Designed miniproteins, single chains. Designs and how they scored, part 32

Each design is a single chain, and the fold is of that chain. pLDDT is the mean over its residues in the fold that is shown.

## One batch from the design tools (miniprotein)

Design m1162
Fold by ESMFold2-Fast:
Structure m1162 (fold): chain A 128 residues (1-128)
Amino acid sequence: MEELVRLLEETRAAVDGYLDAAIKHAEKIREIDPEGGEKILKEVRDFKASVDAGLAYAIELAREDPEKARQALGNVAASAKGYADRINKLAKETAEKSGSEEVKQHRDALSKNLGAAVAAIEAARDAL
């Protein structure tokens, strides 16, 4: 139980770091392409809010029912992948439309941080 709570708290901290980095890259895309960047930024913020809420719920469950915590973490992992796939599609379309090399660089960094966030959640799920 204590080990599961620690794993989930460490996962939440790591994911927050990756998604904060993703937000910074989305902000840079918005400076170059305001419309596309704003859509990406909104989706990354929605992703962060959803995952923060889901991981907080899994942490609360882990104190009382580790099996329900595992199921909740599985749901967070699936949701996180869905957000990352949608954001990556939007970012790719924005980079292609802009033709900007700087947007492509920020898109690649954004994708890397989204992938790291998803991987951290999936690794926590698989460790349970």
Scores: mean pLDDT 89

Design m1163
Fold by ESMFold2-Fast:
Structure m1163 (fold): chain A 77 residues (1-77)
Amino acid sequence: LGAAPDPVEVLKRLLEERGEKPASIELLSFSRKQVGDKIVVEAEFEVTLEDGTVKRYRLTLTLDANGNILSAELEEL
């Protein structure tokens, strides 16, 4: 019902699936674009892992018109 998913929560789930343990997550950039009947959200993050390693990621979410996630892609930068 009209609420977009939180990109930070999606990132946390994808990092856990990769076996990475985030201690902190900072949103560096955010963009939202309509592409046809879909919404594309791109967000860049700086993630500090529990071991002190700092990594950068780009998350791309493709949403339908109701805000449901159709796909989620995570790239390490």
Scores: mean pLDDT 80

Design m1164
Fold by ESMFold2-Fast:
Structure m1164 (fold): chain A 82 residues (1-82)
Amino acid sequence: GKEEAELLRERARGLRELARRLEALGATEAAALLREAARLLEEAAEAVEEGRYEEAYELAAEAERLAREAFERYPEAVAAAL
C-alpha cells in the first residue's frame, strides 16, 4: 500500500519536473500532457492509500497513456528536455 503510493508519487514528481523543462523550451502541449499524467498519478497514490485499488490502476493506466502520447507526439522536445 504505502510503498506503491510512494512510487506513484515519485513518478509524478519526475513527470512534473520534465513538464517544467518542456514548458521552458516552449513545448506547451507536451508539458500539459505530462502535468495531467502527474496529477492522475497523485490521485492513483491517494486511491492506493484508501484501498481503492481498481480506481488506482485505472488512474495509473490513464497517466501512462498521456505520458506515452507526449513522448510519441513530441519526441524531439522530450529528448531535448531529458
Scores: mean pLDDT 88

Design m1165
Fold by ESMFold2-Fast:
Structure m1165 (fold): chain A 66 residues (1-66)
Amino acid sequence: SLEEQFEEVKKLIDEGKYNEALEKVERLIDTLRTALELNVPDEQKARLQEALERFEKLYEEIKKKL
């Protein structure tokens, strides 16, 4: 699920659809931050934190293209 979302954002970037990529990445970051606030098990929390860092890096990369 998260890997599919990452690949979709990456495809949008590769296609030059930076505004769509930005909107999608912002929604994913918000979703992950909300999930982390819900007190999930430690194993899931680590995976969500790693995903959040990956999407935040992608967000900064998209911002540089705009």
Scores: mean pLDDT 82

Design m1166
Fold by ESMFold2-Fast:
Structure m1166 (fold): chain A 75 residues (1-75)
Amino acid sequence: LTPEQRARLREALRSVGVPEPVADAIVDAIARAEAARGGPLDDASVRSIVRAIGEKAGLSEEQIERAKEAAVSAM
């Protein structure tokens, strides 16, 4: 992820009510996964990362579903 893509992802997640530390954790996890893969993640992988971190952070199911769509749309 470029700095601009990281900023866009963070803003998209925050716009749907994801707290800043959780948004930062999601952005960092996506950036690490893309670096490990050597390219962009598919939508399913992005949604999986958002769910895993959202569940760990105690987000509601509605927040997780909104965060998944926000992240995919920002990619």
Scores: mean pLDDT 83

Design m1167
Fold by ESMFold2-Fast:
Structure m1167 (fold): chain A 65 residues (1-65)
Amino acid sequence: AEKYLNEGIKYEEEGKLELAKKYYEKAIEIDPNYAEAWEKLGELYEQQGKLEEAKKYYEEAERIK
């Protein structure tokens, strides 16, 4: 899970948001209790103006904590 989270962060830093999203999704697929990956997906949806979707990912991250 950490490997995919780190790869996603790298793509986000490069401005490759679609790749970042794909890798954060892979992280939660491997570890659904990886709160940081859910948080990162929320941040990406928020950056896209998809506030309702962002809220769902943030709520899932909080549930896991």
Scores: mean pLDDT 80

Design m1168
Fold by ESMFold2-Fast:
Structure m1168 (fold): chain A 76 residues (1-76)
Amino acid sequence: SQQQYQQLQQQIQQLIEQGSRRLAEGDLDGAADAFRQASQTARQASQVPGLPPEQSQQLLQQADLLDGAADALRDR
């Protein structure tokens, strides 16, 4: 549903902001956790029924980038 999709997008945005804040504070583990949660939420958003394939693909690409960011922070 559109409402579910918008709620998930808002959650992704909030988690990215949380991760960025923690990164700025030097909390690398907290930043990695937030970006991983954002990735998981983006994958959930990609599964919303009725979503155009292009939007679903963009969400999966966003999830992959967020997972990569989380992994890079953990390996520092």
Scores: mean pLDDT 86

Design m1169
Fold by ESMFold2-Fast:
Structure m1169 (fold): chain A 55 residues (1-55)
Amino acid sequence: MELSEEEAVRAGAGAVRMQEALGLSEEQAVAFLMRNSGLSEEEAREAFRLGREAL
């Protein structure tokens, strides 16, 4: 899936917030992002990283 940088940051930030709220591991948060955003594992990890940096 092709995301803009802003969309990737927003998706990643959502995954970070879910990780914090539910006590998930990083891998569980990345898996959630892959499933719900249709990203590859590499794209999801990058989006998660960008989301963390933006928060």
Scores: mean pLDDT 77

Design m1170
Fold by ESMFold2-Fast:
Structure m1170 (fold): chain A 75 residues (1-75)
Amino acid sequence: NAMEELEKKIEEEVRQALFDIWAAIMAISPEEPSDEELERMAEKLGVDPETLRKAIEDSKPRVEAHLARLLAERA
């Protein structure tokens, strides 16, 4: 029982980490994710598409600012 509970908690932590990583990756992507792609990934991650969309939107300005700085240095 204790091992089963621990495994479930680890799975939840991993899903949360994957959610954060996915949002960051999509923020870096030159193409906006389609509604279908968001819904598929949200379903796979066990979250609402709206939650995933907001995470991507929140991450995008930060990532774009950092990327712009790097591109300016590598002109």
Scores: mean pLDDT 71

Design m1171
Fold by ESMFold2-Fast:
Structure m1171 (fold): chain A 95 residues (1-95)
Amino acid sequence: MVRVRLSPRRQSIRDGSRLNIVADISGADDDVEIRVDAYDSNGNLISSASRTVRDGERAVFSLPLSGSGDYRILVRAFLDGRLVGSDSGIVRVLP
């Protein structure tokens, strides 16, 4: 059973700053693909990144966000193309 954890799950950044997040993986016996997607308040995909990591590794992501508002960050872990874990967070972009 694979577990993925997003950190921080809540944060505020300034408009024009990049979003920095970490995904921690546990319970994987093989390499896991981590995908991070950032959605605006209307549900539009604004930014996406992916990385392959091993169990116990930290995947660090730096994502551009555009405009002030609330964003949903979705982290998904895939093993052999199958979704095996997910976590989500919220980012408030201040003007």
Scores: mean pLDDT 83

Design m1172
Fold by ESMFold2-Fast:
Structure m1172 (fold): chain A 62 residues (1-62)
Amino acid sequence: SARNEALEERILALLIEDPDISVAEIARRLGVSQATVRRRLDRLAERLGTTFDYAAGRFAPA
């Protein structure tokens, strides 16, 4: 299995490069399931003290 830290860093890099990127596109580019991407985004949001708004495709304002 991929290391959680490396996958989270790659997800963040994609979001910084393309703020309009979808969960499906992230999953496709990284070769993982959409469920895996969602779990990692939820963990990242928790660590940032926020939530990920899946309808908007963005982290909620703090």
Scores: mean pLDDT 77

Design m1173
Fold by ESMFold2-Fast:
Structure m1173 (fold): chain A 80 residues (1-80)
Amino acid sequence: SIVDEIKKVTDELIKAIKERKPFSLELVERLQKVFDKLSPEVQQLFADGLRRAFEAIRRGDYDKAVEILKEMEKKVIEKI
């Protein structure tokens, strides 16, 4: 299901952040495929969450990035 795909890709992003590993091209491609399946309203929530998480990573605030992605996942799933 799309819900399972969202959970899986978000969990993999969170794992990479917690482990301080770069996002693989495969993970980015799977994220893009999931994003493309979402409605425009849900795409906006997803994009905003990712942007804020990447801004947190850029500042070195990895804990905040994980928090943002978990909040994004909940909001995205609620709108599906």
Scores: mean pLDDT 86

Design m1174
Fold by ESMFold2-Fast:
Structure m1174 (fold): chain A 113 residues (1-113)
Amino acid sequence: AVTVTESGGGTVPEGGTLTLTMTASGGGVGGLAWERQAPGEPPQGIAGANAGGSAVGPGLRGRVEASRSGGTLTLTLRDLRPADTALYSGVAITTSGRAEANATGAGAPVTVV
């Protein structure tokens, strides 16, 4: 089985920079992605590495970077706004190509103040 662990998050200042890391463990990991879910909104893809299905959402372009090293994907989000308050989740996309085989972490809560 593939397992995803996220690190980072918490309360961060408006105008600051958020750095989150996710690490995927186990075999058959093809892609890595970051998703977020804002309060009252559906989950959205924000960044990915490899043939990951994540897209940079409107308003995030130019503020988001993602870098991969092995099983680790680091997300950097700059110029933070209160609207960036969300649960940020790492996703490991398996080489099986089936959504049911993908692994999602518990999520890193982020509050922008």
Scores: mean pLDDT 75

Design m1175
Fold by ESMFold2-Fast:
Parts: sequence; C-alpha cells; structure tokens
Structure m1175 (fold): chain A 58 residues (1-58)
Amino acid sequence: SIRDELLALVEELRRRFPDNAGVQALVDEAEEALRRGASEENLRALKDFLEEVMRAYA
C-alpha cells in the first residue's frame, strides 16, 4: 500500500541521513501525515517528494 511504501521510505531516510536536520524535518512531516490519516493522494505526493530528496543526495 502507499502507507507501507511511505513508512519504508521514512525509515530509510531516518537511517541514511540522521544528522541532516532538513531531511529529518521532512520525515517528521510525513510521519505526521500518516498519523493524521492523510488521503492516499497526499501520501503519494509526499512519497514522490521524499524520493526526489533521496535522489538529490545520491
């Protein structure tokens, strides 16, 4: 599901960039969206954005 994909991405970003405050703030935002029961559309947009963030640091 999109929730499971976003959760996996959040955990990976926590693991790879623990000292990057900007990345961690974005991860915190994604976790809050998951906690609040954000729509599938909003979760997909967050996932796409976080994937772009990960690519920028590759």
Scores: mean pLDDT 85

Design m1176
Fold by ESMFold2-Fast:
Structure m1176 (fold): chain A 76 residues (1-76)
Amino acid sequence: SAVEARKRISELQATGDESAVEELIKFLKHEDQDVRFLAVQALGSIGSERAKEALEKATKDEDETVRKTAEIILKQ
């Protein structure tokens, strides 16, 4: 569910390791744009090279807020 996805994203952001990044990348394909938005923020917070690669793909998301957030993070 979206509630469980949001809780899991928060846990993954706190962990911040390579395994957490790979699970967050899967959340970028979630049906709920708010879940994808949170995954983008979590990946941005972790800031690893793999997370940056995933954020570049998120700049092509169907939701404008998700796209713009990924673009802003990548410019920092």
Scores: mean pLDDT 87

Design m1177
Fold by ESMFold2-Fast:
Structure m1177 (fold): chain A 82 residues (1-82)
Amino acid sequence: GEVEERALELAEEALEYAKKALEAAKKGDILTAIGYIIRYIGLKIDVESLEPQLSGEALERVRELLKKADELVKEALEILKK
């Protein structure tokens, strides 16, 4: 329903900010990368707050998107440590 659609939209947006964070980190735009990571964190919190209302396919898809976003953010953070 609408909750599943909203959670997927927020998870997709979190993934897009994770992608932007990694791209900024690769370019050496440290402050921009940090800004995108902060936005990703906020979106992840919002999505996780909706997870108790999700089940089955919608819950698994949201978790897959957040896992992918998490991996990209971890890669960005490893670049920023150098």
Scores: mean pLDDT 89

Design m1178
Fold by ESMFold2-Fast:
Structure m1178 (fold): chain A 84 residues (1-84)
Amino acid sequence: MLDEVIEELVKFAREAAEKGKVGIAEATSGPYLPNSGPAADVAARALKAKGIDVEARSFETPLGATVVAIATPEGEIRLDVLHH
């Protein structure tokens, strides 16, 4: 499950950017601020539609990177999606 959530989120973040310029998303454990941005909302809803019940939050860094946090039954995952 954990790997599925990570892979789906990376895919959605890349597709949401629609610029073909998305960095590698990696799981992190930082104290990131939650944000109900569009990327998090789209990811959470799409995952729920596939039977994966998780919550997602996102925010954008000054460098244009998107950080998404996901709460799963196995623990909380935070992903950094680096892009221009």
Scores: mean pLDDT 51

Design m1179
Fold by ESMFold2-Fast:
Structure m1179 (fold): chain A 53 residues (1-53)
Amino acid sequence: LPPLTPEQQRALVAASRLGVLGDLSKQREIAEAAGVSVETVRKALEYLRKLQE
């Protein structure tokens, strides 16, 4: 997998801090907390899922 972008890294950090790292229904809340788009949050969570395989 290619490395995470800085925006995707911020999304994962925000998700972890909110305790919702695996909850796709919280994408909007993560995006707001990280200051990134919902699409960036989705891509960051997809990347994390692929790393777990």
Scores: mean pLDDT 73

Design m1180
Fold by ESMFold2-Fast:
Structure m1180 (fold): chain A 86 residues (1-86)
Amino acid sequence: SAEELIKKAEEYLKKAEEYVKKAEEALRQGDGLTAIEYAMKALEYASKAKKYAEEAKKQGDTESAERLIKRAEELEKRAKEIIKKA
């Protein structure tokens, strides 16, 4: 169902946000390699969240899905910026 896809997207967004925070902390500590590893995990989870949200949108849950897609894209951008700075 669209509701189950939204729940999966929210779960993956939470994981993506946690890994972005871990990547930012590793970068702050001067550990560029660990920062890249966490940022890559954040990209993976954000991409999964976006995919589930896009599928929910196709099933008719447009407004919730669009909010989650936007949040996933913001996390993807932050993760890519961490990789560039590492």
Scores: mean pLDDT 88

Design m1181
Fold by ESMFold2-Fast:
Structure m1181 (fold): chain A 66 residues (1-66)
Amino acid sequence: MKISPEEAQANALDIQAAVDLAVAKRLGPEAYPEASETLRKLAEQYRSLGFTELAEHYEAEADRLA
């Protein structure tokens, strides 16, 4: 399958965001700043790729954690 460099980066950030969210939910509010930062990076990457709905979803999740 053909993956663009941007998609590969977004996939890496998506995995990181999923891990950080799982850790944040388990550990509580002390982990939220790190999860929020990762989600903002993921949202920015999806926005640059034209996946506006996914970018807005992850931005909303980051705002909820901040």
Scores: mean pLDDT 75

Design m1182
Fold by ESMFold2-Fast:
Structure m1182 (fold): chain A 80 residues (1-80)
Amino acid sequence: NLEKGKELYEKGLEAYKAGDYETAAKYFEQAAKYFLEAKDLRSAATAYFYLGKAYWALGKREKAEEAFEKALELSKQYRE
């Protein structure tokens, strides 16, 4: 799960840098799911943050806010 999450996250970043925000959003959403299954809350939070950025770039404001809220919630759960 962790390895799969990393692959999907990297593909998301490539799509995001290429301006393909719809593809980026799909990859970041999948990456976040795999990171959550692996209990990697830090990577999941990062994936949700980039999901929010991708939705924001698409003008999908409500979905962007939901993704950013998920990222913030997960980041608060990360152990010090």
Scores: mean pLDDT 87

Design m1183
Fold by ESMFold2-Fast:
Structure m1183 (fold): chain A 65 residues (1-65)
Amino acid sequence: AKENLEKARKLLEEGKYLEAVGYFSQAIAEDPNLAEAYRLMAEALEKLGQTSAAERWRQKADELE
């Protein structure tokens, strides 16, 4: 989980948003209580222009904290 989260964060910083989404998805699958992964997933989706999906993931993050 943490390794996938760190990899996804680096990809997000590099502008590789689609790849970042894949790694955030994997991190969440391994630990569904990682609120940070949900927030960063929302950010990556927003960068990809998927605003509605980003809002849903942000809401999930808020529910975990």
Scores: mean pLDDT 81

Design m1184
Fold by ESMFold2-Fast:
Structure m1184 (fold): chain A 70 residues (1-70)
Amino acid sequence: SNEQQAQQLWQQGQEAYRAGRYEEAAELFRQAASLTTDPQQQKQYLAAAGHAYGRAGRPEEMSEYLKKAS
């Protein structure tokens, strides 16, 4: 299901983030957000993408995804 795919992408994103692969993590979190229909999980995934973009040195994407998460 889309929710199972979102959860898989969320786990892969967390693994990438822990490994310091912040741009990859941001893309995985963004994809997870696009697959979930749960508003609470969507906000969580979008916030994680924003923070990962910030760590990757992408301030415009960071701002965009953190605003979407609010």
Scores: mean pLDDT 89

Design m1185
Fold by ESMFold2-Fast:
Parts: C-alpha cells; sequence; structure tokens
Structure m1185 (fold): chain A 92 residues (1-92)
C-alpha cells in the first residue's frame, strides 16, 4: 500500500537524518524496519503516523522498545519493496 510504503520511507529517512541505525528484513510481501537511536519526538511522530495508517486499514504495526522502533508493513508489492531497499542502500 502507498501509505505503508510512504511510512517506511519516511522512517528510514528520519533515522538516517538523526544519525540512527536502520535494519530491514523482508519476508514475502512483509517488510520490517527496525530503527535505533531516534529522538523521542521522532519516535512519537512515527508511532502516531503508523497508528493513523492502521486505523485507515493499512496493515501496519509499530512496536517501541526503549529507543528502538520496529515498523512492520504487510501487503507490499515487489516494486514497493524494491523502492524501500533502494532507498536504504542509497542512505548507507
Amino acid sequence: SKMGLDLLKAAIEIAKEEGGEVKIEVQGDTVTVTLSGLSPTSITALALQAIGANLEGTPVDVKIDGDTVTITVKGLSDEEIQEILELYEKLK
């Protein structure tokens, strides 16, 4: 879904802007992005965006564990997954 794609792209960009770390895992049509080293403000913003997307029917889940945020999005196309991976490689 576009909302799920946009959320994951925003999360990766925010984490890299703040000097945090990004880990990406792909299983079928599901992408899990784990972010660490984010500010509390960014964590709150991402959590609210993910909750909003989920309430609108996007299959997204967010878990916060200390300064680590894990965002899981399901139902992504091969093209959407490729776009996420290309962004991640560019921001390494």
Scores: mean pLDDT 83

Design m1186
Fold by ESMFold2-Fast:
Structure m1186 (fold): chain A 83 residues (1-83)
Amino acid sequence: MSREEQIELAEKVAREIEKLLEEGKYEEALELAEKAAEEYKDNPLTVAVAYYGMAAAYAKQGDYEKAKELLAKAAELAKKALE
């Protein structure tokens, strides 16, 4: 997968998660994000986006402790993907 294709996939996954979060479908957003992280595990940018989406979904549901853990993982993955 090219860098361009990796970015396009990450943007597509981000948009789908964001749409579900905006619609209040937090459980569906979490499920989509978990599935994306597993299916695209070889794409660190998409995995970072997925963990960020999971963090947002948990925060919207009031699980701030789990959201904090997932946000930290998302930040670490994003840093590695952008280096």
Scores: mean pLDDT 82

Design m1187
Fold by ESMFold2-Fast:
Parts: sequence; C-alpha cells; structure tokens
Structure m1187 (fold): chain A 63 residues (1-63)
Amino acid sequence: SDLLAIGERYLQKGLDALKAGNYEEAAKYFEQAADVFRQAGNESLAQEARDLAEKAREMAKKA
C-alpha cells in the first residue's frame, strides 16, 4: 500500500538522521514511521519503528 512506502521513507529518514548523530530527529522520524505502519495495519513494522525510536531517544540522553 502507499502507506507502507510512506512508512519506509520515514524509517529511512530516521536511519539517515541516526547516522548523522541527530538522535532527537531520528526518534521523531521513527515515531512517524511507526504511526504510518500502524495505519497500514502492519503491527510488526510499527513495533520495530517504535523500538528504534526508543533506542534513538536513549542515545540522545547519552550524547
């Protein structure tokens, strides 16, 4: 679905931000990806994106 493609784009933006050390920005993109995957009915991808957002927020606290 179009929602899966949108979720994947937010996920990629989160990964790019994470690679750049922009942990707070990465967490926001991963949260957007999770919301879109949930709307698409893909709970597995939504949970993976939520887990990535949590990890990014933990990295932001340690930076």
Scores: mean pLDDT 87

Design m1188
Fold by ESMFold2-Fast:
Structure m1188 (fold): chain A 65 residues (1-65)
Amino acid sequence: MDRVEPLIAALDSPDDATRLAAAKELGKIGDPRAVAPLGRVASDPSEPSPEVKKAALEALSKLAP
């Protein structure tokens, strides 16, 4: 079962809680496929949730040291 692809898709969710959960789970999994999607979320000026951006940055710190 590939858990990374559905979590990457969840980063595009209109629901802030869904994006936050996806970012945290991608960081726990540590799959390098998540680096580019998480980088987009972390650097997106239109992302309304600072918690989602923080979670994406924390996940990236685990994936790309």
Scores: mean pLDDT 78

Design m1189
Fold by ESMFold2-Fast:
Structure m1189 (fold): chain A 73 residues (1-73)
Amino acid sequence: AVPAPPAFGGETAENAPGLTPAESALRDTAIRYARKLGLSDADIQALAAADAGTVADRVRTLVAQLVAQQAAK
Protein backbone atom coordinates (compact mmCIF):
# COMPACT_ATOMS: atom_id res chain seq x y z
CA ALA A 1 0.00 0.00 0.00
CA VAL A 2 1.06 3.60 -0.50
CA PRO A 3 2.34 4.86 2.88
CA ALA A 4 0.59 8.03 4.05
CA PRO A 5 0.77 8.14 7.86
CA PRO A 6 -0.06 11.60 9.32
CA ALA A 7 2.98 11.54 11.65
CA PHE A 8 5.86 11.75 9.16
CA GLY A 9 7.47 14.50 11.21
CA GLY A 10 7.14 18.22 10.51
CA GLU A 11 5.61 17.89 7.06
CA THR A 12 2.01 16.74 6.60
CA ALA A 13 1.26 16.57 10.33
CA GLU A 14 2.07 20.26 10.83
CA ASN A 15 0.30 21.38 7.65
CA ALA A 16 -2.90 19.32 7.79
CA PRO A 17 -4.18 20.09 11.33
CA GLY A 18 -2.97 23.70 11.57
CA LEU A 19 -3.72 25.18 8.16
CA THR A 20 -6.53 27.65 7.65
CA PRO A 21 -8.79 27.17 4.62
CA ALA A 22 -6.98 30.06 2.92
CA GLU A 23 -3.58 28.43 3.48
CA SER A 24 -4.90 25.11 2.16
CA ALA A 25 -6.28 26.87 -0.93
CA LEU A 26 -2.91 28.54 -1.52
CA ARG A 27 -1.17 25.15 -1.30
CA ASP A 28 -3.67 23.69 -3.78
CA THR A 29 -2.97 26.62 -6.11
CA ALA A 30 0.78 25.98 -5.86
CA ILE A 31 0.24 22.31 -6.70
CA ARG A 32 -1.93 23.23 -9.71
CA TYR A 33 0.75 25.59 -11.03
CA ALA A 34 3.45 22.97 -10.44
CA ARG A 35 1.41 20.44 -12.43
CA LYS A 36 0.94 22.94 -15.28
CA LEU A 37 4.73 23.39 -15.38
CA GLY A 38 5.19 19.61 -15.41
CA LEU A 39 7.05 19.47 -12.12
CA SER A 40 7.86 16.05 -10.67
CA ASP A 41 5.73 14.30 -8.06
CA ALA A 42 8.58 14.95 -5.60
CA ASP A 43 8.25 18.72 -6.11
CA ILE A 44 4.48 18.49 -5.68
CA GLN A 45 4.93 16.47 -2.47
CA ALA A 46 7.40 19.09 -1.21
CA LEU A 47 4.77 21.79 -1.81
CA ALA A 48 2.16 19.71 0.02
CA ALA A 49 4.53 19.46 3.01
CA ALA A 50 5.72 23.08 2.93
CA ASP A 51 4.83 25.77 5.46
CA ALA A 52 2.28 28.39 4.37
CA GLY A 53 4.95 31.06 3.96
CA THR A 54 7.10 28.78 1.83
CA VAL A 55 4.05 27.85 -0.25
CA ALA A 56 3.25 31.53 -0.86
CA ASP A 57 6.81 32.20 -2.02
CA ARG A 58 6.75 29.08 -4.19
CA VAL A 59 3.47 30.17 -5.82
CA ARG A 60 5.11 33.44 -6.88
CA THR A 61 8.08 31.54 -8.28
CA LEU A 62 5.82 29.08 -10.13
CA VAL A 63 3.75 31.92 -11.62
CA ALA A 64 6.96 33.58 -12.83
CA GLN A 65 8.09 30.29 -14.38
CA LEU A 66 4.72 29.77 -16.09
CA VAL A 67 4.84 33.29 -17.53
CA ALA A 68 8.42 32.74 -18.74
CA GLN A 69 7.48 29.40 -20.32
CA GLN A 70 4.47 30.91 -22.08
CA ALA A 71 6.59 33.83 -23.32
CA ALA A 72 9.19 31.39 -24.67
CA LYS A 73 6.54 29.29 -26.42
Scores: mean pLDDT 68

Design m1190
Fold by ESMFold2-Fast:
Structure m1190 (fold): chain A 58 residues (1-58)
Amino acid sequence: SLSKLELILRGIAYKLRAIGLEFEAELEEDEERKRELLREAEELRKKAEELYRKAESL
């Protein structure tokens, strides 16, 4: 269904953003900023997993 596809695509978008933040964190010299980037990346990965789980229920 279109709804299932939309959830999957949104999940992929969140996962790609998380990967980008993790890459930024590897280049970051400030430990506090690095921690913030990794925290935001983890939250985005969790949102992607929730969307994938919701898509599986459709």
Scores: mean pLDDT 88

Design m1191
Fold by ESMFold2-Fast:
Structure m1191 (fold): chain A 90 residues (1-90)
Amino acid sequence: SEEEAKKLILEAEEELGLALIEYALAKRLGKLSAEEEARIRELIDKAQELIKKAEEALKKGKYEEAIELAREAIKLAREALELARAALKR
């Protein structure tokens, strides 16, 4: 549904926001290796692109496509968040 698609896009944006905050903190505190920084950045960039695609699908009335794209964005954003938080706990 349109409502479910909108809800999942919002959840994806919230998860990405948390990942960006934790990534910025981990980077500022020097907690990330070059490899970890590159991996988290890749996940964040992919999640951002998927959110944009989900919003475009939503605008076109492609609600199932928007839901699937938003779910993928949530997964990538959560992986980025987990990696950033793990680095901060060291």
Scores: mean pLDDT 91

Design m1192
Fold by ESMFold2-Fast:
Structure m1192 (fold): chain A 79 residues (1-79)
Amino acid sequence: RAAELQAAIGRAFDAVEEAKKALEDPNTSLEEIQKKIDEARAAVDRAAELAKGDSPSTQALVERLRKEVDELEKKAKER
């Protein structure tokens, strides 16, 4: 369903932004940052599942979100 795909992409975007905020906050523990990154990864995986067979632009958007989660995970490990 288009509505489910849109909702999943929206949740993935929001989860990635929340993980970014947690990583940028010096008062946020590494454990909490990892939890937010895990939530973002789960949301992106859900969006990817729903985006299977969708347009190349939708696939590219989901792949971009996945790369952002990978970058956040790398940055969290560097702290």
Scores: mean pLDDT 81

Design m1193
Fold by ESMFold2-Fast:
Structure m1193 (fold): chain A 67 residues (1-67)
Amino acid sequence: AEKEALIAEAEKLKEEAERALLEGDLSTAVQLLRQAAKLYEEAGDLKSAAEARKAVEILEGILQQRQ
């Protein structure tokens, strides 16, 4: 019952993260993708959760090199 709502919220956060990336705001994108990954995992969508976590890892690596 709640799984569909969790996936919908995760998809919304993913879209907001993609917009943040287009605007160059990597730190906001990381925060949004971490939240999306958690919601996907709670919903049992382990593939989408893993993809979001991988994106976070890549973006955090980029942020570390910039600072």
Scores: mean pLDDT 85

Design m1194
Fold by ESMFold2-Fast:
Structure m1194 (fold): chain A 63 residues (1-63)
Amino acid sequence: MEETREKAREELLKIAEESKGNIFEFVKKAQPVILKARKDGLSDREITELLVEAIEKAKEMEK
């Protein structure tokens, strides 16, 4: 579980960089990562937590 979560987090951070802090673009591009994490055993709750964390980090990156 930890391994899957870390991989998803890393992928989401990469997408955040590509989205240049644009949350809408980030969410759209994060969709396949979210689906994969869900299939790999992460709950919707955990996925939501990862999404929020990545968005917060993206905000820091954009400035």
Scores: mean pLDDT 73

Design m1195
Fold by ESMFold2-Fast:
Structure m1195 (fold): chain A 60 residues (1-60)
Amino acid sequence: MEELKKGLKEAYEAGKLEELRKFLLHLGVSEETADKIVELVEKKDFDKAAELLKEALEKV
């Protein structure tokens, strides 16, 4: 969880949200879920974004 939060925060600070979205889609995360994760990261809600990402990756 902490490593996922750190990665999401780094993607936000580096302005690589589009790359993050494409990476999630490549991993098999649905377009809807990938968009939701990016939206949460833009809102700086890294805790919810990391939790949703973990659940999405486990489901794939």
Scores: mean pLDDT 79

Design m1196
Fold by ESMFold2-Fast:
Structure m1196 (fold): chain A 65 residues (1-65)
Amino acid sequence: MTLDEKDLETIARVIRLAQEEGRISPEVAQRLLEVIEEFKEEIKKEGKEIPEDEFSLALERAAAE
């Protein structure tokens, strides 16, 4: 499974909602959103979708600091 720019926008929206509800810290939310922006920039430059497994690993690394 791969993620396009719209999928990343949807995930970013979910992360922002979780932060607004106090379910994750602002620091964790910021790191997760930074990962999403990096992948969105990659899609923009290369014109390709991001593999879901690579995306998930990057989010885990960001969440773990």
Scores: mean pLDDT 79

Design m1197
Fold by ESMFold2-Fast:
Structure m1197 (fold): chain A 94 residues (1-94)
Amino acid sequence: MDQNQQQSSDLTRQGIQLTKQGLDYADQGNLDLAQQYADQVVRLGQQRLSLGDYGGASTLFRMAGLVYRRLGQDDRADQLYQRSQQLSQLGQQQ
């Protein structure tokens, strides 16, 4: 197994897990907990970005956007989706 593939898989898995928890709380009406999980995913994205991991940061910002969309915070979700797209493009430039 390639160690780079393992690291990418672990990052995606962590983001999916936190996003799922945030969505589950939103669906249960636990808006404060759903927002807390979304904020945690955003913080992980910022940390990955500071390390130069544009692809990982892009994925995490998109995942956080899904939770904010479920919470009805459409403007914040759209901002995170736009940032995700910008970072995805930067990652392709090396």
Scores: mean pLDDT 80

Design m1198
Fold by ESMFold2-Fast:
Structure m1198 (fold): chain A 61 residues (1-61)
Amino acid sequence: AEAEFVAALQEFLAAYNAARGAPPEAVERALALVDEALASADPARAVELLREATALLRAAS
C-alpha cells in the first residue's frame, strides 16, 4: 500500500514534469484528483486517484 502510493506519486510527478504542452484545464483536473488522493483515508483509493491523474495528464500531453 505505502510502496504503491509512493510509486504512483513518483509516476505522477514524472508525467507532470513532462506535461509542458498540456492544456491548463487538464492540469487543473489532474491536480484536483491528486488533492482528493492526498485527502483520502483509503490507501487503495488514493493510489487509484493518483494513477487516474497520471493517465489524464499523459493523455493530454
Scores: mean pLDDT 79

